# Ledger of designs, part 17: designed miniproteins, single chains, continued (4)

Each design is a single chain, and the fold is of that chain. pLDDT is the mean over its residues in the fold that is shown.

## One batch from the design tools (miniprotein)

Design m12588
Fold by ESMFold2-Fast:
Structure m12588 (fold): chain A 69 residues (1-69)
Amino acid sequence: SAHKAERQALYVYLQLLAAGVPEEKAAAASREVERAFLAGDREAAIQALVDAGLSREEAERIVEEALKL
């Protein structure tokens, strides 16, 4: 659902801020993650976090935790 994807994207946004990603970049990446989750595209969500500056390993863990919400 859209509400679930929004909550998952908010969690990702907060994790990006905690990792030191600037607010504007974190917001853009979290929007891409929300879009990816609505499309069922796990790889696109991971790639958005990698593009924001996270390692692939960190991105995969954050995406997996968000999907549990």
Scores: mean pLDDT 88

Design m12590
Fold by ESMFold2-Fast:
Structure m12590 (fold): chain A 81 residues (1-81)
Amino acid sequence: SVEEEVREAFELLTSPDLEKRKEGAQRLIKLAKEGKISPVEAVAATMLLVGQAIESDDPEEREELLKLAQEVIKAANEAMK
């Protein structure tokens, strides 16, 4: 179900593993493009990614997380018309 897919994506997004967080973000971007996440969920995902970027001391990891945050909010905004 959509609810299960969203929950699984958020679980990945809170992983200590960067690759799992990237997978979670990509799943949320896909769900957002399909209009399957709420505005609240899109904001929550964006804030989690931005928070992780701020906490990261690796410039490349920071840039990747910020890029994913931008892609989530853009996808959600476009799907909301």
Scores: mean pLDDT 85

Design m12591
Fold by ESMFold2-Fast:
Structure m12591 (fold): chain A 74 residues (1-74)
Amino acid sequence: SERRKAVKEAVLALAHASGDYETALEIFEEMKKEGIEPSPLALRLVAEAYRKLGKNDLAEKYIQEAKEKGGEVP
């Protein structure tokens, strides 16, 4: 549901804001397992989390996915 997506993305954003990149990525994995499609914003946060953890290839992958999905304005 949209509410479930919003809650997961809020928790992901809070973990990221706290510098808890591992928890942010765990929430992202839960979203994928539950079939929740991440927003472009969530994908950008995930990409930054991977970059902070030194996983640059994954960071680049998710930044490109975010750009393809949403850009700047609908």
Scores: mean pLDDT 81

Design m12592
Fold by ESMFold2-Fast:
Structure m12592 (fold): chain A 58 residues (1-58)
Amino acid sequence: MAKERYDRNVAENRAGRPAEYGVTAALEYIAEKLGISLEEVKEMLDTLPPGEVGRRLL
């Protein structure tokens, strides 16, 4: 039972609805725009400098 992290439970409830769907749709849109696979987009996000990732989350 993951009650250890109160914040994690709240985030999962939120992500399970609009937040999670929005993130997935955004990743697919970026992949389509760049003409690359969804997996490639995920790896790019992991490789990108933290400053750029933070700007995208804004």
Scores: mean pLDDT 56

Design m12593
Fold by ESMFold2-Fast:
Structure m12593 (fold): chain A 83 residues (1-83)
Amino acid sequence: AKIVTLTPEQVGDSRFLAGNLIAAGVLPGKTVRIESEGLDAPVEGKVVRVDEEGLYLELADGSEQLLPIDKLAQGEVKIEILE
């Protein structure tokens, strides 16, 4: 597993979020675990897409969840890329 930490500055702009997540290896088809101060609990899922609205994950139950940029921008974001 690869662990990447993004600061609030790297997450706080929607254009910055998409580019920084992609550069960190958060690509469609990868399974990731996300921890952030803006999230109620860690979220694990398969990356569907990353865009200006945030990160879209397919959860274990097959549902899709959006992690909005405004929640991620509340603090440090820890990303674990699962292989």
Scores: mean pLDDT 76

Design m12595
Fold by ESMFold2-Fast:
Structure m12595 (fold): chain A 55 residues (1-55)
Amino acid sequence: APGPVTKAAADAAERLGHPELAQAIRDASEKGDTEKVQENIERAARLLAEAEGAA
């Protein structure tokens, strides 16, 4: 099962209008590709930070 951080990152990406990124995070987690999960989490975190900075 995905960890809390992976789940939160996927939910955040989907909420920010990036469903493909959310799906990529989930797919990488299902495959056990920890490097790709980490990369996609960092990408989602940047999008969230940018959205918060624009508000």
Scores: mean pLDDT 73

Design m12596
Fold by ESMFold2-Fast:
Structure m12596 (fold): chain A 73 residues (1-73)
Amino acid sequence: SLEELWPEIEEGLLLIEAAVAYNIAKQHPDNKELIEEALKTLEKYRERAKELGLDSAVAFIDETIEEIKKLAE
């Protein structure tokens, strides 16, 4: 059922949204407001992934956050 597939769908969506945020930030590295918004969004996704016990997703989001921070510096 959809309910049984939802955890896998949610994990996939979190990873896709994290990748989208990274690519937007990478495309606009001089836009400090956009980078700040992307980082806040990724922090929310990280917390959700942590709640779900998705250690690999948490690690991916953490790496993505660090890459965006390096891009903004």
Scores: mean pLDDT 79

Design m12597
Fold by ESMFold2-Fast:
Structure m12597 (fold): chain A 68 residues (1-68)
Amino acid sequence: DRERLILEAQERVRQLEREAAEAVRRGDLETAEKLRREADQLVRELIRQLGGDPSGVELYLPLTEEAL
Protein backbone atom coordinates (compact mmCIF):
# COMPACT_ATOMS: atom_id res chain seq x y z
CA ASP A 1 0.00 0.00 0.00
CA ARG A 2 1.61 3.22 -1.21
CA GLU A 3 -0.14 5.41 1.37
CA ARG A 4 1.07 3.23 4.23
CA LEU A 5 4.66 3.30 2.94
CA ILE A 6 4.48 7.10 2.77
CA LEU A 7 3.09 7.45 6.30
CA GLU A 8 5.65 5.05 7.75
CA ALA A 9 8.49 6.84 5.94
CA GLN A 10 7.28 10.29 7.05
CA GLU A 11 7.12 9.13 10.68
CA ARG A 12 10.58 7.55 10.43
CA VAL A 13 12.02 10.74 8.90
CA ARG A 14 10.46 12.84 11.67
CA GLN A 15 11.89 10.46 14.27
CA LEU A 16 15.37 10.70 12.72
CA GLU A 17 15.08 14.51 12.63
CA ARG A 18 14.12 14.58 16.32
CA GLU A 19 17.02 12.27 17.21
CA ALA A 20 19.41 14.42 15.16
CA ALA A 21 18.24 17.56 16.99
CA GLU A 22 18.77 15.80 20.33
CA ALA A 23 22.26 14.73 19.24
CA VAL A 24 23.13 18.32 18.27
CA ARG A 25 21.82 19.52 21.64
CA ARG A 26 24.18 17.04 23.34
CA GLY A 27 27.10 18.10 21.12
CA ASP A 28 27.17 14.76 19.28
CA LEU A 29 27.60 16.10 15.75
CA GLU A 30 28.74 12.74 14.31
CA THR A 31 25.50 11.05 15.36
CA ALA A 32 23.44 14.00 14.08
CA GLU A 33 25.13 13.78 10.66
CA LYS A 34 24.59 10.01 10.52
CA LEU A 35 20.90 10.38 11.34
CA ARG A 36 20.44 13.06 8.67
CA ARG A 37 22.11 10.80 6.09
CA GLU A 38 19.81 7.95 7.11
CA ALA A 39 16.76 10.19 6.63
CA ASP A 40 17.99 11.25 3.18
CA GLN A 41 18.68 7.65 2.18
CA LEU A 42 15.22 6.57 3.38
CA VAL A 43 13.51 9.23 1.25
CA ARG A 44 15.53 8.30 -1.85
CA GLU A 45 14.81 4.60 -1.38
CA LEU A 46 11.08 5.27 -1.02
CA ILE A 47 11.09 7.36 -4.21
CA ARG A 48 12.72 4.44 -6.03
CA GLN A 49 10.19 1.96 -4.61
CA LEU A 50 7.31 4.19 -5.77
CA GLY A 51 8.65 4.19 -9.35
CA GLY A 52 10.80 7.29 -9.05
CA ASP A 53 7.85 9.72 -8.99
CA PRO A 54 7.26 11.49 -5.65
CA SER A 55 4.85 14.09 -7.15
CA GLY A 56 1.74 12.10 -6.12
CA VAL A 57 3.25 11.37 -2.72
CA GLU A 58 3.39 13.68 0.32
CA LEU A 59 6.50 12.04 1.79
CA TYR A 60 8.76 14.97 0.85
CA LEU A 61 6.49 17.65 2.38
CA PRO A 62 8.49 18.19 5.62
CA LEU A 63 11.82 17.83 3.78
CA THR A 64 10.74 20.32 1.08
CA GLU A 65 10.03 22.97 3.73
CA GLU A 66 13.25 22.13 5.59
CA ALA A 67 15.98 22.19 2.93
CA LEU A 68 18.23 19.13 3.05
Scores: mean pLDDT 69

Design m12598
Fold by ESMFold2-Fast:
Structure m12598 (fold): chain A 84 residues (1-84)
Amino acid sequence: PELIKPSPEVAKLIEEAVEAFEKGDLEKAKELAEKALELAEKEGDLLGKVAALTLLAKVYEAMGDKEKAAEYEKKAKELVEEYL
């Protein structure tokens, strides 16, 4: 089977989003994670989609938006169970 590798551009956006999240810049982390998700969807990068969705769930949880955090967590879990 062909190994699904994250695109270098998606991986870079996830890395930058994680750094922003760790620094407490939740708005920047959200923006970068949303860009990573959009790019991963365009490229069919399943690993990148999971990473971006998981990060968005953590960002929304940190922002106090528990409903959106749960939605992104569920979407990431479903993607892992169905495709990975």
Scores: mean pLDDT 81

Design m12599
Fold by ESMFold2-Fast:
Structure m12599 (fold): chain A 85 residues (1-85)
Amino acid sequence: MSLEELWAEVAETLAGMADIYREKAEELRQKAAQSTDPEVRAKFQAEADDYEALAEKLRATVQRILDELRSRGFEEAAKRVEAAL
């Protein structure tokens, strides 16, 4: 496996993890919307915000990998990472 191919695989994995965290955030927001208790609603909303922040950090890392691949001229690897964003 080439270095650029490995970096693309790592970036795709991190992008997949970001998607999972966004799905968890959405599930928690749905639970918040279904809750009649303001305290329970606030708790689910806070947990959703935390998962969304984690997803954003992972996507920012994927973007940095994409930028690095492009700066090094690894066009095919960069295209794969871009498709995962």
Scores: mean pLDDT 87

Design m12600
Fold by ESMFold2-Fast:
Structure m12600 (fold): chain A 76 residues (1-76)
Amino acid sequence: ELKKKEEEARENARELVEWLVERGASKEELEEKLRELEERIERLREQPETEYNRLALANLEEMIEKLKEVLEELEK
């Protein structure tokens, strides 16, 4: 079921970002990762809509949002 897979992809994205923060990734490392993911998502949006691409898009969007949240907290 696609909806269930999308939720799993988003959960995996959140866990990955939390893992990076817990292992002590620097602000610079997180900013570099954010730029990499933003480039990847732009390229993915130009691809045809397949189940794989929809899941990848859901995962990348969640990672980008979570990374932005973490970076905003680090700037305070």
Scores: mean pLDDT 80

Design m12601
Fold by ESMFold2-Fast:
Structure m12601 (fold): chain A 55 residues (1-55)
Amino acid sequence: MVLEAGDVYTVISEKAVLKFENGIEREFKKGDKVIVSDAMNATLTTEKETVIGKK
């Protein structure tokens, strides 16, 4: 899943990994919010199918 700049996402799956273009990874847990800046071009991946709510 590719995240759009300016959006806020809530992680619904138990675990999610956010990968950035430069290879940096950040791990999120269920209930965490991901705030995307215009500098981010990131793919969200998870061990299970990721469900995220926009806003």
Scores: mean pLDDT 62

Design m12602
Fold by ESMFold2-Fast:
Structure m12602 (fold): chain A 75 residues (1-75)
Amino acid sequence: SMEEEAKKIIDEILKKLREQLSKAKSLEEAHFYMLQATAELFEKLKEKGFSSELRLKAINQFGLEMQKLLDEWKK
C-alpha cells in the first residue's frame, strides 16, 4: 500500500539521519542534517505521487521521529 511505501521511505531517511547525527559535532550541524532529511522526504513523497493527506500524515510522523532522534543526540 502507499502507506507502507511511505513508512519505508521515512525509515530509510531516519536511518541515514541517525548515522549523520552520530557524527554531528554541534547542535547547528545536527539541525542542518535534519533540514536536509526533511527536504529529501518532501522530494521523495512528491515524486511517488502521494496524496496531500497521506503526505501530511507522513510529514507529521517524520517530525515526531526526528524530534526523538534529536532528544537522544542531546543526551
Scores: mean pLDDT 83

Design m12603
Fold by ESMFold2-Fast:
Structure m12603 (fold): chain A 137 residues (1-137)
Amino acid sequence: LEEARENIRKGREAVLKGDFQKAAEYYKKAADILLAEDPNSPLAYQVRGRAYFLEGKYDEAIKDYEKALEIDPENPDILTNLGAAYLKKGEYDKAIEYFEKALRLLPGNRDAWRVLAEAYRKQGKLEEAEKYEKLAN
């Protein structure tokens, strides 16, 4: 567990430095450790999904995030990650649905407001996009 936590920490630091390849490697190591401990760990699937997302493997990311949601259905972080993956695939209606679910569970998440604004803008719904941009600051 300590080794998994350390790999997650190093993954986050790599993301902050823009080293997405190294971040994905750390997240995969963390996921492998977590799955060896508990094959039904929602955190393991969420972290592996994040590694796939950073590699641009959005279908694999979605599959892992959906597995994480099956285990932990009311987790706003997993819902936000699913929305982000669908947004990257250009599936804007699904992205909006998942971000709205996340916001119902955790109101005031500025990142979710920002990504909702982006999704509406990409659909050409400019008035709705501007509304959510104002909420995100």
Scores: mean pLDDT 85

Design m12604
Fold by ESMFold2-Fast:
Structure m12604 (fold): chain A 67 residues (1-67)
Amino acid sequence: LQQLQTQYDRYNGMYRGSLQSSDWLTQHGDRDPDLQSSYDRARSDVLLGRRRFQDLRDRYQQQIQGL
């Protein structure tokens, strides 16, 4: 149980971190037009990572609920 909770907390933290990173990129990413493509790629990478961490978090949550 503790091991599953630890994995849940880990991936939940990564998911929440990805939300904060996305907000930061939104606030700063459009300030330099020469870097716009790099910021757009970073936003896409954060979104993909967010989805992956959310899926892993939800899987560990289901395992905990199944106990």
Scores: mean pLDDT 70

Design m12605
Fold by ESMFold2-Fast:
Structure m12605 (fold): chain A 116 residues (1-116)
Amino acid sequence: MEAERERQLRTVEELLAELEARVRAALAAGDLEAVIDLLAEAARRLEETLGVSPEEIAELLREAGRERHARLVEEAAEVWRHRETDPARARAAAARAIELLLEPAREEAAARQAAR
C-alpha cells in the first residue's frame, strides 16, 4: 500500500513536471489554445495511467501535502470536462491552472529579493 502510493505520487509528479514545462513553452509562444490542449491531455493521461478519477488524485496529493499540485489537477480536470460544452468555464480553469504553474517562480523571485 505505502510503496504503491509512493509510486502513484511519483508518476503524478512526473506528469505534472512535464505539463509545467510544456505549458511554459506554450505561454512563451503566446499559444493559449495549446495550453488548454495540454491541460486537458494531462487530466486524461492521469486518469488513464492511475485508473482513478482526478478528484481521487487531487485527494492523494493533498494527503501528501501537495496542495498546489492538487489544485492544478482539479483545474486540468475542469478544462478536460468542459472544453467542448462550456469553453468559457474551460478557459477560466486554464487561467487558474496557469497561475498555479507560475506560483513557484514568483515565490522564488520574492524569496531571492527578500534575502537581499
Scores: mean pLDDT 79

Design m12606
Fold by ESMFold2-Fast:
Parts: C-alpha cells; structure tokens; sequence
Structure m12606 (fold): chain A 66 residues (1-66)
C-alpha cells in the first residue's frame, strides 16, 4: 500500500516530507508539526534522534513550499 507510511520504520526524510504535505493541506503551522513529532517521541513511536531528523526534514519541506 504505497500511500501508507509507518512513522516508526519509514526513512525520516520521507516521514518529514509527508508530515509537511499534511501540514500544508490542513493549514498547520511549523509549531504544530514540531508538537506532533514531540508527541510521537513521547508516545514511543519515534526515538529522540529519529524525531529530530523527521522535524528537520518536515521544516525544510515547509520552507521549500513557502
């Protein structure tokens, strides 16, 4: 299923890009994206290191889209 992305196992760059796409579609801010990634780390879905990589990729994608 090509559209389904597991945040815990997918490459962090791809998770970040997908999260940025969702944020743009739903009108979410970069702060909302950062909060969502922090929540995933707190829930144990992502490691702290992976969460930082996902956040970096998502913010870069949001900047590129702006």
Amino acid sequence: MAGVLDASTAPPEEVGRRLAELALAEGLSKEDVERAVRAMVAAGVLSEERGREVTKAALAALEAAA
Scores: mean pLDDT 74

Design m12607
Fold by ESMFold2-Fast:
Structure m12607 (fold): chain A 66 residues (1-66)
Amino acid sequence: MEELFRRALETLRERAPELSDEELEERARRALELALAWKRGLKLPDEYLPGLLELGIEAELIDLRL
């Protein structure tokens, strides 16, 4: 969990460096929550969680441009 959160935070910081640390942490948390919700809803094994996290990060980045 902590490692996935750190990955999300690092990826968001690299792709959206204009955001504050507070905003980056909030978006990383939302991306992880979304990934966990998808994993639970689709009944996917834990091995899919990194891929779902990447999708959650992309969703947050799309939201930044809308």
Scores: mean pLDDT 81

Design m12608
Fold by ESMFold2-Fast:
Structure m12608 (fold): chain A 107 residues (1-107)
Amino acid sequence: AALDEARRHVGEAVRALEEAYKAIDNGDFEKAAEYFRKASEHFQRAADAAEKLGLPEVAEHFREASRYFTKAAEAAKNGDKEKAKQYIDEAFEHVARALRLLDEAAA
């Protein structure tokens, strides 16, 4: 259950990020900020699920991703595309590390 819960929240976060990018492309920074905050929430839920699995390193990387997406939401709300992109890049680095570790633990 906890592994499926972690993967489900990652999937929901990815869907939110797709909507955030569409909003940025359309110049809707307020909507983009809303979706980045939704992604942050789902990565926080993924971190909680990883802790239930006894995977603290995975949980730490999902928590860091959540923090960076919260910063990206604030930058997007302010119309700062460059800072938003910088925070998004940092968040994706943590997501990639979390997913690699999660897949290794699930194998």
Scores: mean pLDDT 86

Design m12609
Fold by ESMFold2-Fast:
Structure m12609 (fold): chain A 79 residues (1-79)
Amino acid sequence: GAAEGREKGEEGARLGARGVEAVRAGEGELGAELGVEGARLGLEGVRAGGVTAGTGGALAGIGAAYEAALLLGKPMPEL
């Protein structure tokens, strides 16, 4: 329920933040992997009823994936 959704959203946000740090360190592939996983967990968090935390996690993950795509010169991965 909402508690599971909150936990998934919070983990998604942590992975998104790590992804951004990886991109800034020049680790674009790692940043993309962390961003995609963060976005997926955030979306799962929304579906489980943790809408606020899940949305935050999804946006953090998407942001990391986007920055990684720019660094790598690749298109955004599908979620």
Scores: mean pLDDT 82

Design m12610
Fold by ESMFold2-Fast:
Structure m12610 (fold): chain A 64 residues (1-64)
Amino acid sequence: STLYRVTLVSENAVNTGTGEIYGIGEELILENVKVTDDGMLTATLASTGNPVLAGASGVEIEKL
């Protein structure tokens, strides 16, 4: 699967499997990255398989 580095620039991300909140300045390695028409980023955390949710306008996405 394709890996992405996602940098949190202006918004937090939420691990919806655990409730953990990742803060501004954090970098996540994500799989299955999708950006929805309503401005949400949905993905899976590559290390654990847990689902992650963030605001798409508040992140930088780099394909690895």
Scores: mean pLDDT 86

Design m12611
Fold by ESMFold2-Fast:
Structure m12611 (fold): chain A 81 residues (1-81)
Amino acid sequence: SMNKKFQEELDKLYEEFKNIYKKYVNGEISPEEAIKKLEELLKKAEELLEEAKKAGADQSLINDIQGLIGRIESEINKLKS
């Protein structure tokens, strides 16, 4: 279903988020590189949100995508501090 496809894409973005964070915590990437990767991920999450809204996806899925966006924004703000 359409909702399943958006859920699978959201799950992939969460995996990318975890991988960026893991690399940062392990010292594999700088704060500046982590910010850059998170800003790229934020753009992908915002694009997914627009597509999900346009397609009439379930409100719970839309809320979950917005939740990921908020987590990415929060982490970027922490790294910039």
Scores: mean pLDDT 89

Design m12612
Fold by ESMFold2-Fast:
Structure m12612 (fold): chain A 64 residues (1-64)
Amino acid sequence: SVREEIRETVLRLSSLTIERMLAYMEEKVTGDTEAYQKRMDELEAEEARLQAELDKLLAELKAK
């Protein structure tokens, strides 16, 4: 259902916050700034994709 898809998308968005924190901690331990920047770029792209999907799902829910 649209509501279950919204919940799944919100949970995935929430998980990105944890992934960003883990990437930050990894950079502080390893000093690999290039790997950190690449990971941040990947997470930013995924966040943008999930936010766009959430907006579409919310619009569909409101239309009914």
Scores: mean pLDDT 84

Design m12613
Fold by ESMFold2-Fast:
Structure m12613 (fold): chain A 51 residues (1-51)
Amino acid sequence: GSLANALKNALDQGHKLTASVEELARGLGVSPEEVEKALQKLIDEGKYKLE
């Protein structure tokens, strides 16, 4: 499935994205760069905010 969709599903379940980019990359089997791109896409779409 889409990496952005996986991150959105975690947020929709009330999970706060408290894991590091490296930890998320390891758990999802992707590079840290792909995680950062997916997070940036969610920010651009208004689905995630940096606090």
Scores: mean pLDDT 66

Design m12614
Fold by ESMFold2-Fast:
Structure m12614 (fold): chain A 72 residues (1-72)
Amino acid sequence: MSPEEIKKKLEEELRKELAELGVSEEEIKKLVELAKELTPEEVEDMLALASAGASLEKIEELIEEERKKRKS
């Protein structure tokens, strides 16, 4: 599969998991938008954390930390 295809699939799964957790549309949009700027592996990590029941605050914090490292 192409990286683009994998990314879209992960975003779709992420949206499902977040919706199941009762996350608002605004929060889902924010996390999906963040995921677009991340590598596919980081998006996969985000999905794994959401599936494990991690809080949105925790997920965002970890993703921000990875993103900061990437941007230095």
Scores: mean pLDDT 71

Design m12615
Fold by ESMFold2-Fast:
Structure m12615 (fold): chain A 56 residues (1-56)
Amino acid sequence: MKALELLKEGFRLLQSPDPEAQKKGIELLNKAIEELHKKYTPEEIRQVLEAVRAEV
């Protein structure tokens, strides 16, 4: 899964009332951020995170 897809799924899972889904959401967000740091600057990552959060 691409880093942006991981971010979207992570944010969606965090909105779930299921504690297991929330744990998975945190894991996916951490993986996505690590992947983004390989391709993007911290400034670009910050913009991506804000844009994805606004869509979810």
Scores: mean pLDDT 78

Design m12616
Fold by ESMFold2-Fast:
Structure m12616 (fold): chain A 62 residues (1-62)
Amino acid sequence: MATPEQIAAVEEALRANPEGLTAPQLMKATGLSPEDLAAALAALLAEGRVRRNADGRYVLAE
């Protein structure tokens, strides 16, 4: 289960990078482990707040 802090960190990283980030780039930007990043992304994707584009990058759903 992702913490609100971990979810916020992912959203902040994506907001700073509107072109989108890959999972490895998100790990580097947020400092999250692969497990914590996966949990945070799952929560954001389920809420429709983040999407994955055709290039496999995660972007904020604007």
Scores: mean pLDDT 82

Design m12617
Fold by ESMFold2-Fast:
Structure m12617 (fold): chain A 61 residues (1-61)
Amino acid sequence: MTLSPEQRAALEAALRAAIEAGASGEERVATARDTLLKQGITLSDEEVRALADELGTLAVL
């Protein structure tokens, strides 16, 4: 999956906010999907889940 730096930063920010709000894994995936759709990106469910998992780890400083 190849995202622009701007798209990746927006997704990381959204996931960080979801984690701070106590979001479950499913809620984090939903947040990632919504953020990607707002950026005009369409990915499979598996790709969204993998990306949320990767960037969710990076959002926990």
Scores: mean pLDDT 73

Design m12619
Fold by ESMFold2-Fast:
Structure m12619 (fold): chain A 92 residues (1-92)
Amino acid sequence: SEVARDGAKEAAEAGERSGAEATAEARGPEVTIVLKNATPGAMMGALSGAVAAELQGAKAETEAKGDEITVKLTGPTPEVAARGARAVAAGM
């Protein structure tokens, strides 16, 4: 949905501002955010944002490998997924 895509875009832009290579995709009530070449600060920020997203009603799945982190957010609605993506963006 458009609202989830807006949240995904904001997360990708925040990741890029942190110095990482950031991509984000939205599909229905799901947003997937990938950071590559992330600093420890950006990774901790993304993880903190994922926790905040869960407190706001999204399900957050995180996978970290070296300097890469993937955050997958699934909401009951695209609006909740978008809110979660913005929480990840705010953490970075």
Scores: mean pLDDT 85

Design m12620
Fold by ESMFold2-Fast:
Structure m12620 (fold): chain A 84 residues (1-84)
Amino acid sequence: SYLEEGKKALLEGKYEEAVEYFNKAIEEDPNNAIAWTLLGAALAKLEKYEEAIEYYQKAIELDPSNAAAQAALEETKKKLAEAK
């Protein structure tokens, strides 16, 4: 699946490829909160913090109990504040 290919790319440090796979996973299932969370994580690795924040927020909207997305959102907001 695109989600599994994206996870593999993310683990291998292939962040641009991971973004492409997670975008395809979201095209097939826009309500997949895990795919939105992992897309945010890949973008954060690319230091695209504003985009990562938007996608973590989308994941939380779909699943408010997603503690991983909430923690990643707060950490990424801190990195964004430090990066400017």
Scores: mean pLDDT 87

Design m12621
Fold by ESMFold2-Fast:
Structure m12621 (fold): chain A 62 residues (1-62)
Amino acid sequence: SPGFYTKEEWDKLIEEVRHLSDEEIARLRAELAQQVKAGKVDPETLRRLGAYEELRAREADA
């Protein structure tokens, strides 16, 4: 299925997430997982957030 987020909504989410701590991002991920389970959010959203978290971790470790 198509994602539930437009490019603009994704850009806004990334802008908000980039200012969050790792702990706050983990909380957001847990909330999104509940929304995916409820069928309100596309599972692709969690995959993309996970990819962003991995990118941040690699940049911090570099």
Scores: mean pLDDT 69

Design m12623
Fold by ESMFold2-Fast:
Structure m12623 (fold): chain A 55 residues (1-55)
Amino acid sequence: SAEVVKKVIIYESGLTEEDVDRLLTASDEELEEIGKKYGLSVEQLRSAARALRAA
């Protein structure tokens, strides 16, 4: 199910597969960098990371 959650995040956010994989290990600073690139908040990225971990 993690692969399905990953694909949903890619489709909804426009993140690359590489950037989605980074969500599992990213620091808060790295999440801010990703958020700026895609116009997403750190909280949105943390929510996506929690969904990936729960899958």
Scores: mean pLDDT 81

Design m12624
Fold by ESMFold2-Fast:
Structure m12624 (fold): chain A 91 residues (1-91)
Amino acid sequence: SEELREEGLRLAREALDITAEAAGALKDIMKEADLSMEVIGLSLAIKYEDLEAAAEYAERAAELLEEAGMEEEAKRLRELAKRLREIAEKL
């Protein structure tokens, strides 16, 4: 379904925005570098419309943010990853 693909890409872009904003807010240079790799991964997943890959990168970003103490952003990314995976399974 094209509508489901469009919804998935919208959620993937939301995950990218959260991850990029969080990376810019981090004061730990090594945690910022790790999160920046997930931003790159999410950007590529969106470019190639790979919703399963987008879900994986969102989950990794959530784990990094949880370790950084950004619990609300991590929770949002885990919810987005779950929804992305559900949509990917229906395509």
Scores: mean pLDDT 86

